# Ledger of designs, part 110: designed miniproteins, single chains

Each design is a single chain, and the fold is of that chain. pLDDT is the mean over its residues in the fold that is shown.

## One batch from the design tools (miniprotein)

Design m3659
Fold by ESMFold2-Fast:
Structure m3659 (fold): chain A 63 residues (1-63)
Amino acid sequence: LVGSIAVAKYDYKAKKPDELSFKKGERLEILEVDPEDPEIIKARSLETGKVGWIPIEYVEIVE
């Protein structure tokens, strides 16, 4: 999973400073998985270069 590319299924608005906002169709590189909550991942936007935590349910792993 880490190092995989994901595509956003929906728009997401960050609620906290450590979260990442993104738009549907945005490509994201998966950097980390929260070991205590696998539904939360740390990703980098390939469009903006920004990094933050996001819910995995909002993205589809494609690579």
Scores: mean pLDDT 80

Design m3660
Fold by ESMFold2-Fast:
Structure m3660 (fold): chain A 63 residues (1-63)
Amino acid sequence: MELAEKMGKAMEALLKKAKEYGLSSEEIREAVRALWLLEEGEEVELDDPRVQEMVDEALEVLK
């Protein structure tokens, strides 16, 4: 599916940023969960600006 391909690219972008920021596996899991919830139309608040930036950048890939 086209959406699955876009999600794959979004995940790749998110993981690349996570490596640059030195994020933990827990922080990465929260970012991934937030990305899925936002794609489903849910609202998500994130406390860490680095995690928020990663999710925002991944969401741009989904457009």
Scores: mean pLDDT 74

Design m3661
Fold by ESMFold2-Fast:
Structure m3661 (fold): chain A 116 residues (1-116)
Amino acid sequence: SPEKTLEELIKVRPELLVFKGENLEEVVKYYEEEIKKDPNNAVAYYWLGAAYYILGKYEKAKEYFEKAIELNPNFALAYEYLGLVLLKLKKYEEAKEYLKKALELDPNNELAKKLL
């Protein structure tokens, strides 16, 4: 369930606490509107990816995290979440590459270390 996914992720990604108690469909609509106003907002694409990941919509999450990375190639969290999405899609070799990149950008990324 989205609620269980969010609860598990908050333990390792406290920034996701902002989604607790939120209607994720409304969160998606909000950030879709934000990217229409500013198509170069890497952070908005990241939050869309995170919301879709929590909703279990992994292909959509992948697209938005890829856009976040395209706009900000140093966005360590977007690489980590893209790795998590690829694990859910059973693309293990691609997931490993993105998790390695997340760890390269943030050597203190305990989740990326654990998953490699």
Scores: mean pLDDT 83

Design m3662
Fold by ESMFold2-Fast:
Structure m3662 (fold): chain A 70 residues (1-70)
Amino acid sequence: IEELREKIDREVAELESKATEYQNKADEARKKGNYLESAYYDSQAEAYQTRADRLRAEGEKKIKELEEKL
């Protein structure tokens, strides 16, 4: 359980870091008037954030299932 929590936390942190990176790139592209590039980076940021949220939710569900079965 503890190893699973650590792994999930690390992977979620990586995905959230990527989401933030792409959001910053989207903001910079928007400032330059490059709206097509900004839209692409916004889409990538949303995708990474969604993956992070899903991974966290799935991880919490698995941990609860393991605790309930013990």
Scores: mean pLDDT 81

Design m3663
Fold by ESMFold2-Fast:
Structure m3663 (fold): chain A 59 residues (1-59)
Amino acid sequence: MELARALADMESPDGTFLSFKKGDLVEILREVGEDFVVARSLKTGEVGLVPKRYLELLS
C-alpha cells in the first residue's frame, strides 16, 4: 500500500480534486500523467485527483 501525507490544504468545490487538509494521510491508487495521482483519503474514504507536489511519500 502506497501512503502519502498532504503537505498543504486542498479544497475542490467542483469535485475535480480530492479535498484534504495538511497532515492528512492518503493511499495512492494510481498515477495520472507526470503531475497527478488518484488517491483515497484515509479519513473520508473519498477518491480523487491530487497533484503530486502536494504529497510527501511514506513507506
Scores: mean pLDDT 81

Design m3664
Fold by ESMFold2-Fast:
Structure m3664 (fold): chain A 123 residues (1-123)
Amino acid sequence: DYSDLDLGTQLLLAAADGDLELVRELLAQGADVNARFPDVEGYRGTIGGMTPLHLAAREGHAEIVRLLLENGADVNARDHYGNTPLHYAKLGLERGGDRKALEEVIEILEEAGADLNAKDKNG
């Protein structure tokens, strides 16, 4: 492996950062579209089990959400807290994020078959 980070970790970071062209390139190189943040004690425990789709949805990156879904991202993927990408997009709206971007992400996820009744571990 010639990379300082594995392709999956690079894809997670690119999806969070909104770097559409890097996401496209990493997927073309065979990055796992359903890559997850490491479930390692003391490392990224608060974001453990998040996929690229969770991160793109949280940040309102609609074009990246579309690209990930086109490449087989699990629209109903659950992180270690039982949260789905749709949960994070809706949470972003409640917290005063970019309403237009997050509403577009919610529409894309719902059209892709997101479970509208999905609940986290607390409800």
Scores: mean pLDDT 78

Design m3665
Fold by ESMFold2-Fast:
Structure m3665 (fold): chain A 60 residues (1-60)
Amino acid sequence: GPLYARAIHDYEGETEEELSFKKGDILEILEIPNRVMWHVRSLKTGKEGYVPSRFVELLE
């Protein structure tokens, strides 16, 4: 099934490929290409982008 993560801090994306989010936002994990940046979809906005893994925690 789908993997989800919760944002543990606010983040502002610095590039068009990065997703901005707020603490507490739920993100669907689409890909984990490396340990630093994950490709996710925001459940709040429906937008997709890369997020730094250090600012999110896996739910299950």
Scores: mean pLDDT 84

Design m3666
Fold by ESMFold2-Fast:
Structure m3666 (fold): chain A 62 residues (1-62)
Amino acid sequence: MPPMMAVAVEDYEAKNENEISLKKGEKVLVLESIDRNWVLAKSLTTGKTGIVPGSVLRPYPE
C-alpha cells in the first residue's frame, strides 16, 4: 500500500514495544497494513514508527 496520511481520532497508549502511543488529532503516515486490525504507522509529531489499531485512525484530509 502506498504511504498515506491519517489522523488519530482518539488517544491510544502503546501496550508493548512494537506499538506507538498517539494523541487525538496527531497526524501519522500509514506505511502498510499488517492485518485487519493493525497498521504500521509513523507519527509525524514524535517521528516514532510502530503498529497501532486501524480503528483509531481516519484518512487525512477528511
Scores: mean pLDDT 78

Design m3667
Fold by ESMFold2-Fast:
Structure m3667 (fold): chain A 60 residues (1-60)
Amino acid sequence: MGLKVRAVEDFVAKTPEELSFKKGDILEILKVVDEYYVLAKSLATGKVGLVPKRYLEEYK
């Protein structure tokens, strides 16, 4: 199971590769892409996409 994280604010995808989410959404990190982005899956929708790391905190 990948690391679970929570969105700290809303994000609207700017490209087809990015994932939109709402504050409080729980996502699973599938892969770290670079210093700014992870590939994540929304547990609410099942959709996968690139997510800016700055919008995420570890889900406890």
Scores: mean pLDDT 82

Design m3668
Fold by ESMFold2-Fast:
Structure m3668 (fold): chain A 59 residues (1-59)
Amino acid sequence: SKLFRALKDYTAVLPNELSIKKGDILEVKKVINDDWVYAKSLETGEEGYVPTSYLEEIE
């Protein structure tokens, strides 16, 4: 699995999306397309879809 950092805050719009805060560390489980990944927040343990442009790969 790869670790990513949130570059900016994202508030979930749909129930299956993940809300994140700038600086949060996420584990990307699946790359869905160029715009979206399915990730788990290591801060909250919650999972959901998040925009790829909001994330930076760190590991």
Scores: mean pLDDT 86

Design m3669
Fold by ESMFold2-Fast:
Structure m3669 (fold): chain A 79 residues (1-79)
Amino acid sequence: MEEAEKLYEEGIKALKNGDYQRAVELFEKAAELFEKNKDYTGAARAYTLMAVAYRKLGDLEKAQEYLDKAIEYMKKNRE
């Protein structure tokens, strides 16, 4: 619903502002709400941006983990 999209948009703003930790927190909440609503495309997008934020924080292990998670959700909406 609207809350997931608002959290996702707020996360993008945090990411652009260089507030990578806040971006991670916002995208995590957005991904959870997207999953709860069975919006796996929305969840995949949120996890992709979490991976970007973790990479900016220097946490390459978590960046890779969330990128893999995003790919898995994207595959659910592909042939």
Scores: mean pLDDT 83

Design m3670
Fold by ESMFold2-Fast:
Structure m3670 (fold): chain A 57 residues (1-57)
Amino acid sequence: STVERVAQHDSGLTPEQLKEIVEAYKAGDWEKLKELAEEYGLTPEQAKSLAEGILAE
């Protein structure tokens, strides 16, 4: 989607990495979301906001 493309540009993440973050957020798996955030160089808050932004569109 256009939102995924924009989010990728802003965060520097690949579409696959963005998908993992969104899936963890949708599952309510905050531990996984935190792990992915740390792995991808984001704060947990940034990863949560990114997932929310992708899902809002």
Scores: mean pLDDT 73

Design m3671
Fold by ESMFold2-Fast:
Structure m3671 (fold): chain A 74 residues (1-74)
Amino acid sequence: NAQDARGRTPLHVAAERGDAATVRRLLAEGADVDAQDVRGWTPLLLALARAGTTPDPAGAAEVVRLLLEASRRR
C-alpha cells in the first residue's frame, strides 16, 4: 500500500473521511487493516476518533463496522 508523509495508507484516508465505498474496495484489494501511521494509529482508531466530530455519522458507523469485521478475520 502506498503511504503519505504521515505514514497514512489510502485506507487511513478513506476511514477518516467516512468513505465506506472506498474502504470496501481497499479491503477487497487486500489493504492492511493493521497498518499504523507515524503516530501508531490504525484506520479503525482514526475512524473512531473522527466519528464524534464528523457531519456524516452514518458513513462513519459503516466504516467502523467494515474495519472491525476485517480486523476480526486477521
Scores: mean pLDDT 74

Design m3672
Fold by ESMFold2-Fast:
Structure m3672 (fold): chain A 56 residues (1-56)
Amino acid sequence: SEELGKKLLEAARAGDLEEVKKLLAEGADPNYKDENGNTAKDLAGKNRHVEVAELL
């Protein structure tokens, strides 16, 4: 769970849409927050990865 959450944050930050989909299918928690309180959606949005942010 924690490991999947960290991977989801990294994939979203990178804009890797296919990896984000895979991690969500594996049970990654989309509400998992980094040390700054950012979710995967927040990180995707900040990095202008629109498709990833819209999925989350």
Scores: mean pLDDT 84

Design m3673
Fold by ESMFold2-Fast:
Structure m3673 (fold): chain A 160 residues (1-160)
Amino acid sequence: MSVVEKHRKLNEIINDVMRTLAEEKDYKSLGEIALLTASTHLTFLSTLYDRLKNEEVKEKVKEAIERVAELHDRIAELAKAKDGEGLVELVREMNELVNETIEYIVENDPSFVPYVDKMLKELILNYKGFLERLAKETTNPKIKKKLEEAAKELEELYES
């Protein structure tokens, strides 16, 4: 699997979890995963930025950091408001921005791709551990099943 396809597949799994949380009205767990997504993408892009040597690719990643930081502040407000639909939409917009940024890195600095793959594996493990924790804490059997399925899909994605 390419690093771009791996990040798209990660985002599909997380978006499907977030939709299930919104449908089941678990706005607490939905807010927690949305804030995790915002904080982990900001950390991911900042860690790429600090190690990039290609100044053109570095400026593109900096623009993405600034936009992800603005989206993070908006996600934090919607999480407090328990706006489930707005949280799903803003996380989707953020995931698309980070996907486009990874594509740009792959096209313009192919030498950096092994480092992007390493950081994506760390991101996948962070999400897996978070979903496994929520699956132990939830009393909703539909949410529990979805979180256990998604944690298994993230394990398969880590090994690919």
Scores: mean pLDDT 91

Design m3674
Fold by ESMFold2-Fast:
Structure m3674 (fold): chain A 58 residues (1-58)
Amino acid sequence: SAFKAFDKDGDGVISYEELKAFLTSRGMGDRVDELFKAADKDGDGVIDYEEFEAFLRR
């Protein structure tokens, strides 16, 4: 689980930079904007824990 690394700042949210770093490490850097927009339902520029977890659900 990667969320623990993002939760290091204790905000309970994932910034665009943190998501970008994760997706780039997965070879999905060119999809970061698409995936971020899909997970950031409110368009506020951050993804909370539940949004990130829902995005990663199979």
Scores: mean pLDDT 64

Design m3675
Fold by ESMFold2-Fast:
Structure m3675 (fold): chain A 59 residues (1-59)
Amino acid sequence: SEEQKIEEGKQYLVKALKALDAKDAEKAVEYFEKALELLGDDSEESKKVLAAMREAAAA
């Protein structure tokens, strides 16, 4: 269902942010890609993922 995909996508976003905090850039990218795959590229949730990825790249 859509709700399950959104929940899983949000969980991958959380995992990506934790990987960034641990300075594991490779794992962070992998989890961000999984989040985008689950949330879709044009959703409001995917925009949040892209914003987080841009902030991570700037840090």
Scores: mean pLDDT 74

Design m3676
Fold by ESMFold2-Fast:
Structure m3676 (fold): chain A 62 residues (1-62)
Amino acid sequence: VEELFKKFDKDGDGKITYEELKEYLKNVEGFSDAAVKVIFRAMDKDGDGYIDLAEFEAMVRT
């Protein structure tokens, strides 16, 4: 999980943007743009526009 997070956290800032998550979900998981938006909103509980490692891990382990 940490290894996967690091692969698309290209900035190394400990945050995943909507654009990075969208690229991963569309290219790796095959989700549509609409599905990516729903998933991102579910993960971004703080509404800050970023996904941290804990939020990402919670989604991946589900």
Scores: mean pLDDT 67

Design m3677
Fold by ESMFold2-Fast:
Structure m3677 (fold): chain A 91 residues (1-91)
Amino acid sequence: LHVAAREGDLEAVRELLAAGADVNAKDESGRTPLHLAAEAGHLEIVRLLLEAGADVNAQDKYGRTPLHLAIEAGNEEIIELLREAGAVDVL
């Protein structure tokens, strides 16, 4: 799920979520698929992950949330979507 979210593979994200992949699984850096999609600017994948129950306020090993990564990437639409989904600025 992490690779599909990072690379923008929308269909692979849908298939993996339908197969019961853990939407909140953390990689070696403590990042969830939502962190990677938000950083990479994949708006539709961010929407799918949030609909699947992604933790909008999940923190990586460095205390960074998906919102923090979206802000650094300058993705205004993703920033707005994450805030509407309950993201708070914890940084």
Scores: mean pLDDT 78

Design m3678
Fold by ESMFold2-Fast:
Structure m3678 (fold): chain A 60 residues (1-60)
Amino acid sequence: KKPTAVALKDYTAKTPDELTVKKGEKFEILEVLEDGYLKVRSLETGEEGKVPPKYLEIYF
């Protein structure tokens, strides 16, 4: 089972490689990046991008 995550709060992308997320939005975790960000895919929109881990609750 791939790890998943839920946004704990709204986050607005600050760079083109970041993803804007809404509280309660669900994601599939694709990769843990070297800078500590998570590369995720939205299960609602299908969009991919990186998000700070502090904005996500992770499920394994």
Scores: mean pLDDT 81

Design m3679
Fold by ESMFold2-Fast:
Structure m3679 (fold): chain A 84 residues (1-84)
Amino acid sequence: SKRLEELNKLLKEEGFPFTAEEVFKAFDKDGDGYITKEELEEGSEKLNLPIPDVDAFIKKADKDGDGKIDYDEFLEFMEEILKN
């Protein structure tokens, strides 16, 4: 989608050599469509993403209050960080 294309462009401009979809899939090891704290910690290390506080990131992105981040919440959070 155009939204994904714009986000991927912003990621590239910030120096990240991967797409938002690739990042999400790397974190979602169970393939359930949600990212847990454990998956975020493992995925951020694997992709060398500077997520300084995983708990704060989940709390910020978790709009549903389920303790997990779905794909849409992940994209919204990334857009908020990267769009200045």
Scores: mean pLDDT 69

Design m3680
Fold by ESMFold2-Fast:
Structure m3680 (fold): chain A 74 residues (1-74)
Amino acid sequence: ALTDAEVAQLRKAFALVDRDGDGTITADELRLMLRGLGLDPSDAEVEALVKQADKDGDGTIDEAELDALLASLK
């Protein structure tokens, strides 16, 4: 389960990764953010998290989808 501090860190990492300000991140960018927390997720684990967050299957996660995913991991 994620702590409030880890959730806050991931939200800050989202803003850093989303340099274009389009409000979305890719599966690779999510993996990089999780590695920043000291986690080492497999490609399959990242794909499962993206599928859980991204209901439309476009392969990207917006800020609201990330917040919902992080809430499910607490």
Scores: mean pLDDT 71

Design m3681
Fold by ESMFold2-Fast:
Structure m3681 (fold): chain A 70 residues (1-70)
Amino acid sequence: GTSLGSIIRTVRARRGLSQRELAERAGLSQATISAIERDELTPSRAQLEAIARALGVSAEALLRAVEEGA
């Protein structure tokens, strides 16, 4: 997958986190995480930074993964 949502879903799954656990760590709702992972919602910069921090990566690393088609 080459979308931001698919990259977030992949990194979350590799870390053994549920959507609920990622939402709790990022300070977002589970519905927001679900919408972002399905590419139904484009995260704001602040939301992307919160998600990246919760995943233990940088926002720049997530954006680079989209560009690289990872």
Scores: mean pLDDT 84

Design m3682
Fold by ESMFold2-Fast:
Structure m3682 (fold): chain A 81 residues (1-81)
Amino acid sequence: MEKEAITKKVIELLKNSKDPVAAVQELLDRGLDINAVDANGESLLNLAAKYGGVEATQYLLSKGAKANPENPVFIQKEHLE
């Protein structure tokens, strides 16, 4: 249930941000792993591709983000607040 709220918060941040690239940068600065996944196994890159648009997706790819990370870490709420 908390994991679903985390996924929703990431989607809202990517979809409703005036600058999705800056929003992604702030998440990474707060300690979010670039290869982090949500409760459904969706990577940050996949979420950006669906909700954050081309610019956020390209930014993550330029930083080495993977669509299918082998050793995923979960997105935690502390990285979203």
Scores: mean pLDDT 72

Design m3683
Fold by ESMFold2-Fast:
Structure m3683 (fold): chain A 67 residues (1-67)
Amino acid sequence: SKPKKKLTALDKKLLEAARNGDAETVKELLAQGADPTALDEEGLSAFDLAVENGHGESARVILEASL
């Protein structure tokens, strides 16, 4: 199925940084306007990827951006 919302380059970098636990890069990308609610091809958000991969600091940064 065709996704209604396309990922920007910032959104893709945010998803990769969250998966890798790079909290500093996550914070910088969110500050640049990356969408914390953007989903990857598996339907996982940056928060989901950080939690699934055990990256508590990255998950915390993403949660704070959602407040």
Scores: mean pLDDT 79

Design m3684
Fold by ESMFold2-Fast:
Structure m3684 (fold): chain A 87 residues (1-87)
Amino acid sequence: MDIVAPKGFSGPLVDELKEIVGKILGIPVSKIDPNKSFSDLGFDSGKLEELKTEIEKKFGVSIPDEVMKKIRNVYALAYYIEKKLKE
């Protein structure tokens, strides 16, 4: 089952993740739609691995590869990280 954010979810984590995504893709944060799939944003497997590494360093969390494959967009990623930080 895919990891999905609750309806109306928004938080500081979404903005921080958009900054990281923008840096990896080389595009402005304003061009990043957190509802678009990572594939639609231009992520390949190598860029997804880079994203995972940056998040693990910044937030002090561990994301298994199997879980990362189920995270489809920035909102789903933010929701996963928020849950890990609250547990």
Scores: mean pLDDT 76

Design m3685
Fold by ESMFold2-Fast:
Structure m3685 (fold): chain A 105 residues (1-105)
Amino acid sequence: MDVNAKDENGRTPLHVAAEIGAVSLVEELLAQGADVMAKDKNGNTPLHLAAREGRVAVVELLLRHPGADPLAKDKEGRTPLDLAREEGHERVAALLEAAIAEARA
């Protein structure tokens, strides 16, 4: 399987793994060179989808990757933090706030 192949929605395997919370699959895809900044047709990165779904362990894993941008915006101008807050995922929101503070330091 091409690790960066996109489906009809512009989603890579990493987008799908992040959305469903498949931590081990996320780790395997990252080890194979999956693009953490790949955007689907709505401008969502895998981190946006993990944050929207409240996937705490996947959010932690993606934020440790040096290519991750916690400030990336979708086509509506929303960050992963905005999506976590909108859906009420307080633990994910706290992780993203901490990562943003570190990224700006």
Scores: mean pLDDT 86

Design m3686
Fold by ESMFold2-Fast:
Structure m3686 (fold): chain A 75 residues (1-75)
Amino acid sequence: MEKDALTRLFGAAYEGDLEAAKEALAEIKKQGLDINATVDLGLPTPATPLDLARLKGHEEVVELLLEAGADPEAR
């Protein structure tokens, strides 16, 4: 249950929940957490929240993440 804000952001990016993504981003900024943090989902490369939103086609969440400072080239 550590990094709850990052866990919520990954979930929101995967599901396309714009409101949950906004709340998670506010907490990430408040705590100084890395918005470009990656998770190993068994994909060929680790995924960022931006990668998950793109994979699922959640354009509104993608736009929100980019506006919040997510790096589209993050490894």
Scores: mean pLDDT 74

Design m3687
Fold by ESMFold2-Fast:
Structure m3687 (fold): chain A 91 residues (1-91)
Amino acid sequence: SRELVERFVRDLRGAIEYLLSQEEVPEEVLRKFAERLVGETAKLAPLLSEEERERVKKALEEAKEKLEKSDNELLKKILLPAIDKSLEILS
């Protein structure tokens, strides 16, 4: 579904931009976001066409690149595994 993909991509981009803009984010907030990201990806995956799946994967890969450039080690430690798991779900 186009609307579900657009919402997922928008919400992912907004969340990553927000988290990267913060000086400090509580570990509990990061872990809840990570769990939610994986859960929402799992719910979305069976509803996607091949083209929509590639679009979602590209958005996750872009998020991964932005996170890898961050100097926030806790944020990377928690969110990079969640993105990798989400990419595996879409494979």
Scores: mean pLDDT 88

Design m3688
Fold by ESMFold2-Fast:
Structure m3688 (fold): chain A 64 residues (1-64)
Amino acid sequence: FKVGDIVKALYDYEARTPEELSFKKGEKLEVLGVDPEDPSLILAKSLTTGKEGWIPVEYVEKVK
């Protein structure tokens, strides 16, 4: 993943920390950042709600 990528949620996710973002299956999100220390997480913005937070990469797939 890289900044500017659009990803689609494969599953519903409920945030486990205040820094994480909850989302629903089928939501599209824009990648805003990546954590070089933890490649399992990306910073994303929901295109549906406009909310931002960290999400697990295994719950999303790249659509472009």
Scores: mean pLDDT 80

Design m3689
Fold by ESMFold2-Fast:
Order: structure tokens, then C-alpha cells, then sequence
Structure m3689 (fold): chain A 60 residues (1-60)
């Protein structure tokens, strides 16, 4: 099944490679890029981009 996460704080970026979101937004983890970064999709907007892993609570 999908790996879900919740945003721990707001991220606002003008760089289209990175994902912007608000605290409490739900995301799907698409890929683990490295120890610090994931690629995720916002369940609210459908947008995809890179997210710092420390900004997310991964749901297990």
C-alpha cells in the first residue's frame, strides 16, 4: 500500500523541483532519494516534488 506522511511544518518554495505544503498536510512517499530527501506527492494538490525527510512524520 502507499507510504503516507504528515507535514510537521509549512514549506513554501518557488523552486518547482521542491514540494510546497502546510503543516498537517498529508503526503504520499513515492521514492526515498537519500538519507535526507524523499520524493513525495501532496494528497491535497496532487503536486509532486522533493521534500526534506525531517519535515515529515512518516506513518507506520
Amino acid sequence: GPILAVALHDVNTSNPQFLSFKKGDKLEILEYVDSEWVKARSLKTGEEGYVEKGALKILK
Scores: mean pLDDT 87

Design m3690
Fold by ESMFold2-Fast:
Structure m3690 (fold): chain A 70 residues (1-70)
Amino acid sequence: EELIKKLASAVRVVLLNRGASPEEAQRIAEELEKKLKSLPKNATDEEIARVIAEVTGLSEEQALNIVRSL
């Protein structure tokens, strides 16, 4: 739960830095948190990165960097 919230927060910051509005970044972060909660607790960094990429439109490589920066 704490890790999921931290991931969603990190993604929100990345989206803001890329020019997303605060409202848009928050909406995407909330959708991401919901989808990440549906993954198994033993999900790999690569599986988490794929979900981030799908929700945000970032590349899988960019998403993986976010996961590993935590």
Scores: mean pLDDT 80

Design m3691
Fold by ESMFold2-Fast:
Structure m3691 (fold): chain A 117 residues (1-117)
Amino acid sequence: MLPLPVVTKAPPTEPLPTQPSPLLDAAANGDVERVRELLAAGADVNARDALGRTPLHLAARNGHVEVVRLLLETRPDIDVLAVDIDGRTPLHLALENGHEETARILLEEAKKRGAEF
């Protein structure tokens, strides 16, 4: 890792210019086809943005039901209980933003995975 800002491509002491990974961007935008392509290409479903949010967090925050379903159905190893920098799960973001159907899907998956005990 480089200790100097010289090769960090940005001025020091500024907000992190969140570099959208393709999957994070597609999940945030509800681009179902792009999410499907990226998952097929082996994209990291547990990738995190500058706020510690995964693709599942971004899809849930924006209420993209089909993207949430694709992530959960295609990648059973996805961390449905992942917390962002503020300690919020994808379910928490869905509920806070009034996305009831997305919240139901996330709750069902969390419960289903907990029931494996």
Scores: mean pLDDT 74

Design m3692
Fold by ESMFold2-Fast:
Structure m3692 (fold): chain A 59 residues (1-59)
Amino acid sequence: GKLVRALRDFTSDHPFLLSFKKGDLLEVLKEVDDDLVLAQSLSTGKTGYVGKADLEEVE
């Protein structure tokens, strides 16, 4: 999938939301809508939904 980088820290206890730290690399597995992607953290291996506004595409 597409590689993206987290623009901020985000922590959630919700089972379908992915927690991440600013600068974390994630792989986009699926674009869900205009606000959300399904992504996997390369740091933790965990999968969950992430807001698109919190992500920057890596070249």
Scores: mean pLDDT 82

Design m3693
Fold by ESMFold2-Fast:
Structure m3693 (fold): chain A 73 residues (1-73)
Amino acid sequence: MKFSEEEKEELFKKYDKDGDGTLTAEELKELLRSLGLNPTDEEVETLIATFDTDGDGTLDYAEFKNLLDMIES
């Protein structure tokens, strides 16, 4: 599956429930479930650790796009 930039932004905003511009592990897990994936808590934490370049335990939009690109590959 390949998302446009607009679709990626809309998907991010839909699951950014707090509107803070980041996705928590719980929000990311819900987003991945909406895409038909069923990740464990450990898998979600590993994804965040892989793409979280600032070390705050959340994903900003740029980090999220890198994660989607990996899933689409």
Scores: mean pLDDT 77

Design m3694
Fold by ESMFold2-Fast:
Structure m3694 (fold): chain A 159 residues (1-159)
Amino acid sequence: NPEEERRREELERERLERGKKGQRIRNALDEPSLLAAYEFAVAVAVNGRVDETLEALRKIKENTKDAFERVALLLLAAQLVLEGVPLERIVETLGLSPEEVATVERLVNSETREELLAVVREYLASLGEDVSGWTDEQIAARLSEALDKVLKKLQELLK
């Protein structure tokens, strides 16, 4: 059936495009721990545990005060969007503010390491963090540490 084949081709193109964007975000951070962390979050989401993952992220968000852990949560939200979770579902479940929503959208649409880290720096500054003197490597390393902490909390909640 030509209509079914076109629908399958459209879904496959959308899936491949999302996968390429997700790979760009992972590659832009140039941190092996961030790649492993994203692969874990993706595996959990893909295995049909989306609602459980979003609820766990909501609980982590409510209990986190660390600015870099807040950024790590938004990076995981962006990764879930790139894996096909609707942004509206993430916004509703996590209770994202308009600024957090805008940050997730900018992270999803970042095409380079420079663009991604500029979004991260701007959001950290909005939280009162002075990172103006930090290198991109220092931001990426601290963000990697925060993401590891968030993922450990996520693993405990999803057991």
Scores: mean pLDDT 76

